# Designed miniproteins, single chains, continued (2): the designs that were tried, part 60

Each design is a single chain, and the fold is of that chain. pLDDT is the mean over its residues in the fold that is shown.

## One batch from the design tools (miniprotein)

Design m6060
Fold by ESMFold2-Fast:
Structure m6060 (fold): chain A 68 residues (1-68)
Amino acid sequence: MDLETEFLGLDTDGDGVITAAELKAYLEKLGFHPTDEEVQALIDRVSTDGVLDFDEFRALRALLAEEA
């Protein structure tokens, strides 16, 4: 699945951003069990406003691939 399709699947309200709650659900679907604090820390690494746009989501996916 391409990143754009993945992003659209997470952005269930269609506002063009992914919230901490949506990212947490996504990580749990991938087999992780992050705390709300860990999810917020991941967002804070790529974002300054507490939500992820598509470019920030791509950056986060790259970070997850490097740290795996």
Scores: mean pLDDT 75

Design m6061
Fold by ESMFold2-Fast:
Structure m6061 (fold): chain A 81 residues (1-81)
Amino acid sequence: SKKLERAIASIKALTEVYKDESVEKVKKAMELAEENAKKVLKDEKEQEIVRELAKAGALSAEDPEKGKELLKEAEKKGKEL
């Protein structure tokens, strides 16, 4: 799905842009990204992938290694969909 691909790319770009920001700012950015993606994604499975990506992106501010690992897992699940 092109909409899912764009949502994945957008959240990944946000993790890059916000990597040096506070945990609070990263969390808010990820929550907003998830909300915006859900407005255009109607498939429940695609919405689940976006939630996992946003959660992983938020975690990367607290634990960069674990956050990156979970981002890769969520992206892989999205590509397999």
Scores: mean pLDDT 81

Design m6062
Fold by ESMFold2-Fast:
Structure m6062 (fold): chain A 68 residues (1-68)
Amino acid sequence: MEEELEKEINEAMARMQVNVLLKYPSEDPEQAAQGILNARRLGASDAEIQELLDKVSKEAQELFRKKL
């Protein structure tokens, strides 16, 4: 039903968000952290989130951790 369609849409959105962030991580640590949080909310995998964190600044990683 709607749940299945919503899941597919969220997965597609998460994948797109992750791809954008992997190629163009924000220089601003707050924006980078928020982008990763948004990707996580959309259903990005833990592996994808780890890869994003590895590509951003230490400050962005710290901000992301504080949210979790």
Scores: mean pLDDT 73

Design m6063
Fold by ESMFold2-Fast:
Structure m6063 (fold): chain A 68 residues (1-68)
Amino acid sequence: SAEREERREQGIARAEEGRQNPDDPRFQVQRETASALIGIGDAIQEELERRKKGEPLKEVKVPLEPLR
């Protein structure tokens, strides 16, 4: 448990440091990852819907749309 808590605290510390440096490249990677995950979630939802209809499983496509 100590190891798990330590890793969590290190993660929080890094995130806080990122907030102090908004131009940090780590921030950009974080934003890009979040955007990709949202697109993947939507694609998975679509594929699950098709599977419910008995349609063959299709390759997951990640729609990357600009944040507006």
Scores: mean pLDDT 61

Design m6064
Fold by ESMFold2-Fast:
Structure m6064 (fold): chain A 95 residues (1-95)
Amino acid sequence: LTEKARELITEGMQAFKKKDYKEAIEKFKEAIELARKAKDLRTLAVAQLYLGKAYYAMGDLKEAAEAYRESIKLAELAEDEALLAEARENLERVE
């Protein structure tokens, strides 16, 4: 589950780079489901962060903020300081 979730994040990032934001969102949502089943807080936080970035790119600011806040909570639980800092920085941009 964790490995497949990480693969889906990579696929979502590739779609994001191509500006296929809807495809990216679907990949990140699938990754979230698998990471949640795996109880992998770090992978969940990463998937939520990228989901937020994809929503932000589409102008869906409310959904972006919600995803960033979830990423912040998960990064805190995972004790991942770099991920926490990135999620906080992205949330500040959704003002």
Scores: mean pLDDT 89

Design m6065
Fold by ESMFold2-Fast:
Structure m6065 (fold): chain A 96 residues (1-96)
Amino acid sequence: SELERKAANLFTAAGIEIAAADWAVEQGDYETALNSAKTAVDLAIESAKLAVEAGDREGAQTAIRLLERVKEVTAPIPEAKKYAEDGLKEARDLVA
């Protein structure tokens, strides 16, 4: 469906932003890491929302795993980790 395709595109974009955040953390560029992490969270939540609307339970769960990855990657940045934790709660409520 159109919603499934859009959810998949947002998921891919979120993954790219997670990779950017991970690289920025490794370089000590916490400002870039925070910005990329917030973008990844927002994209992953929208992906989960569209997957739920499409009835794609597996797609929604996959987006939740991306949010867990953002939390893991951004552990050294409390603001980014909290943003990811808040996003995880929102996405889990959407899937429940």
Scores: mean pLDDT 89

Design m6066
Fold by ESMFold2-Fast:
Structure m6066 (fold): chain A 81 residues (1-81)
Amino acid sequence: SMLDKLKEIAEEIVKELKEKLPEYEEKVDRIFNEGLEKAEETGDIEVLEKSLLKMFLSIPDEELREEFLKKASEKMREVKE
């Protein structure tokens, strides 16, 4: 399903983010797990997309924030097309 593809993409992005910002692992895991749980409950792709956006907006480094937003946008476009 589209949700399953989005979950796989999100897990990959979250893994990369935690590798680059290990000090934010706890916060990243909290936001991501909350978003996953709600998305699985509702089947709503937008719930997972919103959790990813919240996660990226919490990155204090502007360059890394831009990198992850771009990466997520590109992979989201591929899933929806």
Scores: mean pLDDT 78

Design m6067
Fold by ESMFold2-Fast:
Structure m6067 (fold): chain A 88 residues (1-88)
Amino acid sequence: SMEEERQRIELIRQEIKEKEEFRKKAEEGVPEAVEKEIEGERAMPEQARAAGWSDALVAQIERLSKFKIEALKEGKSLAEIAAEVRAR
């Protein structure tokens, strides 16, 4: 129904807002926000496969996600992780 579609859109908007707020907190090293970022990174390869991305691109996302998860577990901020990715 149109009402169910509106509820789904509202849920997606709420998720985006929550992710943006938690991303900023993760950049500040807040533990709960870091854990949320790790969960998001673990989901990325599966989401890419579901979206129909190529096996090569999915493998690249998988490698990047593993790198980010390990760096987050080591206590690095999202800004530090982004800098290390750029320095490669």
Scores: mean pLDDT 73

Design m6068
Fold by ESMFold2-Fast:
Structure m6068 (fold): chain A 96 residues (1-96)
Amino acid sequence: MIVEDERSREAARRVAELLREAAERARAGDLEAALALLDEAVEVARETEKELGRITPASLEAAMAQISVAVIRATGGSPAELAEALARAAERAEEL
């Protein structure tokens, strides 16, 4: 089990919030807003990783969300599939 400090937990909460908002935007058909929120979640995770000098659980969840969205888009997936992938990533980040 990874012992998380307060900064890592704060990043996880922010990543979860951004991914949840991205899921709702994707569900509404606003792909541009959903992708912008995903990019912000990845940036939050990267800045925290840089600050702590290590990969955090939030960094892994943000990276997995980015990969899942890229695969769905490359295979012609629906906005509903994008929303589901983002919502699942948000739920996992909320558990951190």
Scores: mean pLDDT 80

Design m6069
Fold by ESMFold2-Fast:
Structure m6069 (fold): chain A 97 residues (1-97)
Amino acid sequence: MARALSEFLKRRIEELLAEGDVGGATALLFEEGLLKNYGLTYEDVARAIESEKKREELAERIKRKLLEEGFPEGVAESIAEDVKQLLERLREEMEAE
């Protein structure tokens, strides 16, 4: 069963990013959020970090997977948007000095 990205997991990732631990935040997102729940690969996520278009495509894949698992459309959209925002933040932290 697909799992929603938990508020706890999201907060923990945000805390790691605030501490400058981009590697730890990325690993936690991949292992506990994206790889386990949605069958995403490191390559899928890496492309999404580098490209806005690929982030949108990844968010759509997550939304579709959640809809296939029986989640309401509004919930699926909310979770996909949260993942997209976290990937955008990872990109910003990776580009930061």
Scores: mean pLDDT 65

Design m6070
Fold by ESMFold2-Fast:
Structure m6070 (fold): chain A 76 residues (1-76)
Amino acid sequence: SLKEEADKKMEETIERAREAGARLTPQGAAAMRTLADELESIREFASKQSAEQYKKTVDEAVDQAERAIAALEAAA
């Protein structure tokens, strides 16, 4: 379903942030932990919304997270 697809995308992005953190400097690792925690918080909040709103929130959060991960990996 739409909600299950959005939730899986969010879960995959959270795991990507955690994996990136394992490969970075201590400062970069801390930033990735913060990002993963923020994504978990968004997931908890947005899961209470309609499937359409949850997907929109996840798509936006994932886009922002992917940019943050790429920027930190490039700087690390």
Scores: mean pLDDT 82

Design m6071
Fold by ESMFold2-Fast:
Structure m6071 (fold): chain A 78 residues (1-78)
Amino acid sequence: MEELRERARELIEEAIREARALGEDVPSLEELAPEDQEAALRAGLAHLLKVDKELLEALEAGEISREEAFELARKRAE
């Protein structure tokens, strides 16, 4: 799960950098309160995986591998 959270974090940080490059005044992920950071990361994970909570719960429970879940999510996104 941690590897997917890292990818979600990178996705969010890239979006923030793009917004700032366009001159938008947006806070960085690190400037958010911890609870808001966690909410953003969960939203990023759901977006990255394009899956329902069942797949996320299975990942967190260790019932499926991170690689397998990512591949399934990618296929479901199609």
Scores: mean pLDDT 67

Design m6072
Fold by ESMFold2-Fast:
Parts: sequence; C-alpha cells; structure tokens
Structure m6072 (fold): chain A 87 residues (1-87)
Amino acid sequence: SLEQEIQEALDLMSVGVMRIMDPTATTPEQVLEATKEEIEKSSAADARTLRNHTLRTMAAMGASEEELKRAEEELDKLVKKIEEEEK
C-alpha cells in the first residue's frame, strides 16, 4: 500500500538521522538507551517524535518484533509521563 511505501522511506531516513545523532550506536539496544536519556529531557512533542523515530530506526537495524514491542512499551511509558506532567 502507499502507507507501507511511505513507512519504508521514513525507516531509511530515520536510520540516517540516528547515525548523525549517535554515530557510536551499533545495536538497537544502544539506540534505545540513548533515546531514553533524550526523552527524559524533552518536551512531550519532541518525546513523541523521538519515540516514533527510535522504533523505526531499531526496526531498520533489524531488531526483532519482541525487541520492538519491549522498546515501544518502555518508550510509551516515558512519553505518557511527560505528557501528564505538561498537562
């Protein structure tokens, strides 16, 4: 579908952006940990963007569906906390 083609393009772009932000990140787990630190310092809007970007980057790097689900749950908890704090 068109939506799938757009998502694939975004995934490729996300890998490039993440490598610029943290060129030392070589595994999905390292990307996730670096992103958690940035999310804790971010606005709700930036936290949502980082969450989506990180999950796409991890998927493009070959993270398993189980790893992506765990990352999604952890990132969603952090984003929700920040959104609640912003009111």
Scores: mean pLDDT 72

Design m6073
Fold by ESMFold2-Fast:
Structure m6073 (fold): chain A 92 residues (1-92)
Amino acid sequence: SEMKEAVETFKKRAEEEAKRMKKLIEESSKEKIPEVKKEVDGLVDRLKGVSERMLEAGKASTEEDRKLFEEAVEFAEKLAKEVKELAEEKLK
């Protein structure tokens, strides 16, 4: 249960950070988007780093824990993509 709780906590925190970043992008002027994009890239890099660590931990884990890690990675990648695409759309 601790691994499931850790994964759920990560997913919730990732969703909250992504939501905060999406709001920042929407509320920022076009001139401020280059600075916001640096923060977006920072979030993407952090989520990728956590994902890589989860996959490494998953290699020695049970099949059930491995599936939980894979779901967390896919969730984080989806959130990172959505935030990045929103920032790029704002720059058009």
Scores: mean pLDDT 76

Design m6074
Fold by ESMFold2-Fast:
Structure m6074 (fold): chain A 65 residues (1-65)
Amino acid sequence: MSEEEFDREVARALVDMAIGLAKAMGYEIPEETLAEARRLADEGRVDEAVSLIFKAIEEQKKKKE
């Protein structure tokens, strides 16, 4: 695989893992946020994708409290 392709695969795996963990913990991630995070991962923007998921989790926590 090229360096670019490898980075995209890593980004996708990290985003999917973050989404899976959030759902396993009972956090509801909006469909728009899921789609956006996966789009960012496909662009190799893993930091932005993971940050988006993390923000959604924090917003859910804030609403619960």
Scores: mean pLDDT 75

Design m6075
Fold by ESMFold2-Fast:
Structure m6075 (fold): chain A 86 residues (1-86)
Amino acid sequence: SMEAERQKKLEEEEKEAKEKAEEFGKNAKDPKEYEKFLEYGKSLSPEKRQILADKLQEIAPKIAEEDEAGASNTSLVASELRAAVA
């Protein structure tokens, strides 16, 4: 049904956002990767941008255990994406 199709789409979007967030997190202290990822995030729809920001915030504490600077940049990107006007 339409409800099951909507749920599957949301799960696919959340999976994509998680994969991109984790990939960025590994290189978050690189200023060029930071800028590139922020531009990517701002190009998304408000809904996808919010999902991405939520995944970034979710992984930031895990990154902080190995890389405090990368975790700080990950949290900053999440905040900037949430603040971005559609």
Scores: mean pLDDT 78

Design m6076
Fold by ESMFold2-Fast:
Order: structure tokens, then sequence, then C-alpha cells
Structure m6076 (fold): chain A 80 residues (1-80)
């Protein structure tokens, strides 16, 4: 669990870096859209697992969503 939390923190730092780069390129609206999509996926997919007490599975799903978020942000930067 603790290692998984650390991996999620590292992904959060990466997402923050990529969002900052998009904002610096004037792509603030796209960064906001991608952030909202990521938060919606967390609510829909991680929330039920947390409510069910499936904490390790919830963290693994959160990591998966964060990894997808990084990929989408990197794709947005390539198109900028």
Amino acid sequence: MEELLREIQELEERITELVKKLIELGKTEEAERLAREMLARIRERVGPLLEAGRFEEALRKAKEIAEEGVARLEEALKKA
C-alpha cells in the first residue's frame, strides 16, 4: 500500500509538471478539460471501490487513471 501511494504521488508530480507546461504554452482551456475528465474518472471508478472498503484496488485504479492522465497530457503537448 505505501509503495503504491508513493507511485501515485510521483504521478501527481508528473501531472502537475505537464499541466504547468500546457499553461505556459497558452493551452489553459485544454489543461482544464483534461483535469476535469481525470477527476470525473476518479469519482466514477475509484469512489465505489473506496465505499466498498477495497482500498488497495482503489489505489491501483487511481494509479491507472493517473497514468492515463499523463499520457493524455503528453499527447496534448505534442499537438501544441
Scores: mean pLDDT 81

Design m6077
Fold by ESMFold2-Fast:
Structure m6077 (fold): chain A 71 residues (1-71)
Amino acid sequence: SMQAQQYRQQGDQYRQQGNYRQAADHYRQSGDLSPDDVRGQIQDYGRSGSIYISMGDYDTQNQVRQQMGKL
């Protein structure tokens, strides 16, 4: 969707700026907005989860893993 693409692009910008929490949150939102694109959804959640792990935010990463497990 157009909104998913916007969140993905914004996530890329935040990551480039070193704002990792905002980047991860935006990738997660892109995944949530892409239920008809399972491959894209997995990629978005994967990026989000990897960033949360790199920040030591295992609780939020586990939430993203649970969302992926429902696909």
Scores: mean pLDDT 84

Design m6078
Fold by ESMFold2-Fast:
Structure m6078 (fold): chain A 64 residues (1-64)
Amino acid sequence: MRQSRIHQSRALGRQTQSDLLLTQGRQSTDSDVRQQLLQQSQQLLNQSQQDLDNSQRLLDDYLR
């Protein structure tokens, strides 16, 4: 359970960072900068989702 909570906290932090990068990417007029920021944002969202998935799997394993 404690490990699950840590993963949830990390997921929230990455979601916040991703949202900032998405905003910057959408506001950028430079296509290369936009692409890079959007790619970084997507990477953080993917990592956040993995943290949430790991949190859920740990809970499921403890309930077995």
Scores: mean pLDDT 75

Design m6079
Fold by ESMFold2-Fast:
Structure m6079 (fold): chain A 89 residues (1-89)
Amino acid sequence: SSMEKQKKLEEKRKEYIGQLTLGRALHYQDPKKGEELIKKALEEAEKVGKDVRDAAEKDFADSDAASRYTADSLREIGDEVQRQLDAAR
């Protein structure tokens, strides 16, 4: 369901923010490992952002108010993931 998709994306967002924070911290001790972790997290976050946008576009096709609300929420989560990705660059 759209609500379950939203919850899964919120969990994914928290995971990627955590990985980026860990990668930045690790960069001080092991620059190579830190860079690799950050790069991987950014690539995975970018993929999640695309999936969020695709899900939002699908829900936007529905005339139901609940689906429209869910589509907006999914879009905001995708934008947040993208903002975290840009902030890590």
Scores: mean pLDDT 59

Design m6080
Fold by ESMFold2-Fast:
Structure m6080 (fold): chain A 93 residues (1-93)
Amino acid sequence: SVIDSVSSIEISGEKLAAAQREVQASGRPVRVRDVVERMTGVKVTSGFLFLFYVDEDGKERMKVIGLDGFFDASIDPESLVKAIVVVTSDTPL
């Protein structure tokens, strides 16, 4: 394969809600990369976050955000279901 170090990580809604509350408390956009690196303890080179949440109508939604994208501070922490992160890193996860 072209990429020899690819990892898939599932992040629980509870951990996402904690991270989202920190983002909201800071009053600033936070990069998805910074949240992922904090949660994994590992620096990542590239990847995508698949964010699953429930909207105001009770419907399950998904967003795809690149690691250099920003966490959407408008998403209610309590609405977060899970995330799946597909990343490359300098070390195996």
Scores: mean pLDDT 72

Design m6081
Fold by ESMFold2-Fast:
Structure m6081 (fold): chain A 78 residues (1-78)
Amino acid sequence: SMAERRAQAEEHYVQGLEYFGQKKYDEALEHFRKALELEPAHSATAAFLRLLLKEADLSEEQREEIERLLARNRAARA
């Protein structure tokens, strides 16, 4: 159901935050990717990914992944 997908997206978002707090950025990004797969328009995940691009010391690969995820989120909201 839609409610079950949203709940799973929220769980992945929370897990992503936990990994980010540990500075485990690849694991955090994997969970944010799963959150947006379940709920492409998930506002909290998108907002946090924008924050990561501005403030985190990320590899080029990590930045490109975030930009791809944000592009998908923008398309889902259009």
Scores: mean pLDDT 83

Design m6082
Fold by ESMFold2-Fast:
Structure m6082 (fold): chain A 82 residues (1-82)
Amino acid sequence: MDKDIEDLQKLKKKTEDRIKKLIEESPPEYREELKKLGKQVLEAIDESIKALKEGNKKEASEYVVKAVGYELRLIGLLVDAE
């Protein structure tokens, strides 16, 4: 449990750094949408960490899936625009 929480905290940091880099490398017209999607990814990771701290592994897993979904939308927006 502590290890799973620590792993998610590390994932959050890596995801935050990746999103920041994507925003910096993106055309200005996409930055607001990318910031919005990035915030949703990070909030879903935070909710997953909270669920794990409360002992709810199923809810934590559901939030991880939601975070991955938002991150794929964020990446897809850039790839489809190229």
Scores: mean pLDDT 79

Design m6083
Fold by ESMFold2-Fast:
Structure m6083 (fold): chain A 82 residues (1-82)
Amino acid sequence: SKEVIELEMEAGVGLVQLAVYRVFSEDERVKKLAQEAIDKIGKLIDEGKKAFQAGDYETAKKLYEEALKLGKEAIEEIKKLE
């Protein structure tokens, strides 16, 4: 559905924000947290896309919601280090 596509896009925005932290941060701990979050979120988005292509929109929605949650949590942890 349109809502599921919008969730994928929002999760993707979080991924871009984490990539900015990974590239531009001077703190190795921030770079490591951002990279670990990018890897986990990327996998969730990939699995969500596979579920969506299979017509399993409920599973796709849950995977994208988890990706979005992970992104928000990672950004909050990064902010505590800077």
Scores: mean pLDDT 86

Design m6084
Fold by ESMFold2-Fast:
Structure m6084 (fold): chain A 66 residues (1-66)
Amino acid sequence: MKAKYEITLRPTTDADGRRAWEIVSSKMEGEDDELQLEASVKAGRDLAAQIAANPDAVATGKGEAE
């Protein structure tokens, strides 16, 4: 049993001219709630690393759990 999660954030600007992010897409695959949670955590960590490296780029976080 496996789960996969992919989330894409696009950089945007808030009302004060500060960097913000909007959710462009999210996809979850799998039927196990525990594996879905693990995949989401992994995708979130991947996403955070990409944003930290380049906050002005579209970032896609991906996570897989078995």
Scores: mean pLDDT 81

Design m6085
Fold by ESMFold2-Fast:
Structure m6085 (fold): chain A 62 residues (1-62)
Amino acid sequence: MRAEGGRLAAEGARAAGSGAGAAGSTWNQSVIDPEAGRAGAEAAVRTGSAEAAAEAKLRQGE
């Protein structure tokens, strides 16, 4: 996940920012779903979450 990771992270962060409130609720419910919590879903969430967290840390001026 080199260049592709960066692109996905930027898009993921934008999507989350665009619908901060609504997306947050729907996101949380999807994560609670046991099927979504499988290895495949966890890998996707971990990748997106890690990149989104890094982006947020940069915005904070860390």
Scores: mean pLDDT 51

Design m6086
Fold by ESMFold2-Fast:
Structure m6086 (fold): chain A 65 residues (1-65)
Amino acid sequence: DANERGAKIVEIARELGLSNKAIQALADALVQDPNISIEELGKILLEAGASREQVEKFKEAVAKL
């Protein structure tokens, strides 16, 4: 379920302490493409100001879904 995937991804971002700006960019990307790749989500987070460490932890957590 693409909607359930998006909700879980946003929850992971909140749990990792990502900024509201990064979380909003993530949510917008997931609305445009619910099946967007983990690699593209990582790029969006970096552009929104997330650290490389936060993005690595995020990618690891999302890959376990």
Scores: mean pLDDT 83

Design m6087
Fold by ESMFold2-Fast:
Structure m6087 (fold): chain A 57 residues (1-57)
Amino acid sequence: MELEEKLKQLEQRKAFLEDRIKENSDNPELVAFYQSQLDDLNKEIEKLKKEIEERKK
């Protein structure tokens, strides 16, 4: 399903942001920036997962 493809893209972006946070742990401003993006992305992922589950009734 198209939603599953989008979920995969969001999961890849999540992994990218988590990697950036680890690589830039010595830069609190960058960590905060990536963390805010990750928090927003996690909310989007949760919403999308819920939508996918509703369609699998």
Scores: mean pLDDT 81

Design m6088
Fold by ESMFold2-Fast:
Structure m6088 (fold): chain A 100 residues (1-100)
Amino acid sequence: MSPLEKLEEIVKEALEKLKEYLDEETYKKVEERLNELVKKARENNFTSASELTAFGVNVKTIFDEAISTLDPNSEKYKKAKEIRDESSRKITELVMEAEK
């Protein structure tokens, strides 16, 4: 599996998990933004460590904006942050692998 395909799977898995904690409107906006980001990565053949790092930063920004719609004292907020942090960790591991 290519680095880009692995990255797409990480994003898809995070989206599926986040669906339980985001409202439908917010979820749709996140899905649309991430699909556009993936499309651009495919069109530009993102495979370098720097390109994957930039992608990961953009994914985190999209998730952070969505999570900010939740009550910061809620269990939903805590779970959404855990999902974001897990996806960021997996993307970082993918970047480290691409540096080899």
Scores: mean pLDDT 80

Design m6089
Fold by ESMFold2-Fast:
Structure m6089 (fold): chain A 90 residues (1-90)
Amino acid sequence: MEVLPPEEFTRLLRELRANYDEELAERLLEDLRAELEKLGASEETIEAAVLTLRQLLEGAPNEEIRKENEELYPIYKEKAKEKREEALKA
């Protein structure tokens, strides 16, 4: 299972939280997809990661979407918490 790079995850969370709007959010999720493709992630892993990040950025994640990404969600949630602290301290 492939996990988001810490730097990329931190950057996306920081930008979306500081300057959130729908257009910017979509752009950053597309940037995440492109970066994961460069790292050689599978298409399924990329889609799961993008969906997981979107749910984390929306705040309280939906239970049904969490079930769909159950294998990745705990990992990205843990990384999101860590990277939120790092981004706020940068």
Scores: mean pLDDT 59

Design m6090
Fold by ESMFold2-Fast:
Structure m6090 (fold): chain A 75 residues (1-75)
Amino acid sequence: MDTVTLTLDSIKNLETGEVTPLNGHTVTTPATDLPDALQKAASQYAPPGTKVELTGTLTSGGDTQDVVVELTVPK
């Protein structure tokens, strides 16, 4: 099972266009748990039901990739 490290740079509220910096909030998790980790992180910064865009970088196996993830904070 591959372990990944996600470094979050910002969260954008897609309803208001407001961008909140996350100052490199890091999450290290098995790749299979990444969706749950993203939902949990978004829930810390936006109210339930908010549509948000998370921007950051994903590091896996020595490779680093820019990531942009759109999700809705669970109700």
Scores: mean pLDDT 78

Design m6091
Fold by ESMFold2-Fast:
Structure m6091 (fold): chain A 85 residues (1-85)
Amino acid sequence: SMAEKEERLERLAEEAEKSKGGRQRELLLEVAELALELGLAPNAARLTRLALLGDYEGLRKLLAEVAKADEEQQEEFLKRVEELR
């Protein structure tokens, strides 16, 4: 169910925060993929992946392209990415 996926998302995010190096990155990518499945902000999985890879310039570009006509939507995407870091 969606509720079970949301609980798993929270669990994986918490485990990622307690992890380091490659394992943390792997867990955060799983969180990003699960967030996309839950419909949390369009392209949340890709946005989080770019941030984790250190491509913050690419992340900013993608946010501008996805929600350039809606400032509130861009802020929501940024909040979602920060929560998954």
Scores: mean pLDDT 58

Design m6092
Fold by ESMFold2-Fast:
Structure m6092 (fold): chain A 80 residues (1-80)
Amino acid sequence: SPLEVAALYARDAIEALKEGNVEQAIKSLKAASEYARASGTPEGLRAAELFDEAIKYAQDGDVETAIKKAEEALRLLERA
């Protein structure tokens, strides 16, 4: 399902952020956001907003906040 694909990309993004690979993390977060939106579910739409916030924080160099936002989005997808 689109939510399962979004969750896989979210896990890849969180790992990349923890490794300091911000460029790869942003690519994975963009994919996670797209698949979460493609689900059309309320949980998917909320998760996509959190992934978009994570992208912004990652681009601004706030890796710790980016991880927190991505983990919050992942928890939302795992509950759906």
Scores: mean pLDDT 90

Design m6093
Fold by ESMFold2-Fast:
Structure m6093 (fold): chain A 71 residues (1-71)
Amino acid sequence: SMAEKRRELAREIADRLLESFYQAALDTVKEYVEKLKKGEKLSEREKTAFDIAVQLLKSEGREEELKKILE
């Protein structure tokens, strides 16, 4: 049915977007961790982005990758 095909396509799109968000979240965490290691402070916007990225990675079971970055 069209409903089944639409649901399948929506899942495929969601999966691709989610993987892109994981990569973006990981890169964001790496960038901000390096900034903090250099003694720089994060802005309120950067702190919000950092928190969102960390929560996204944790919710998707990527805690091990996150831990390696936070060392």
Scores: mean pLDDT 79

Design m6094
Fold by ESMFold2-Fast:
Structure m6094 (fold): chain A 80 residues (1-80)
Amino acid sequence: MEVTVVNEKGNSASFEITPESTEEEVKEKLEEALKKAGVSISEEELEYISKALTEAAKLDPNLKIVLHFKDGKLVSAEVL
């Protein structure tokens, strides 16, 4: 499963997760991608999104997800 993080300025970063990825591994990869894209979110939002991505990867390992962020908030998620 490929995850892409995008901010309002068009800065993006992508990472890959598998059905075998732990929630902790997903959280670490998501945090790094957010830093690369210049996005800051709350710890609560980081944990919530990481859990959702971990469950999504178990349901469909070939899924591609684009997460759009604005002002430190997740505003939309696109499934490709």
Scores: mean pLDDT 86

Design m6095
Fold by ESMFold2-Fast:
Structure m6095 (fold): chain A 82 residues (1-82)
Amino acid sequence: MNLVEALEELYNALEEGDREKAEKAIEEIMKELKKLGISDRSLEKLREELLRIVDEGIKEKDAEGAVEKIKELIQKVVEEEQ
């Protein structure tokens, strides 16, 4: 799975309100970021932040806003590690 596909799966999980599916999509995002050379420390911190945004997105029923925030955090982490 590539990062774009993982983000699409995350959006679908959030629209369904399925936290387990959303968590699996986050795991795939973490795997793709690890391939880009992001450190395990940064990935651990990012995972915690992404799961918080997932929980908020499900509660607020705002899948689009949650995915947008997640994309912004991913971009920031990738830029800081390159």
Scores: mean pLDDT 82

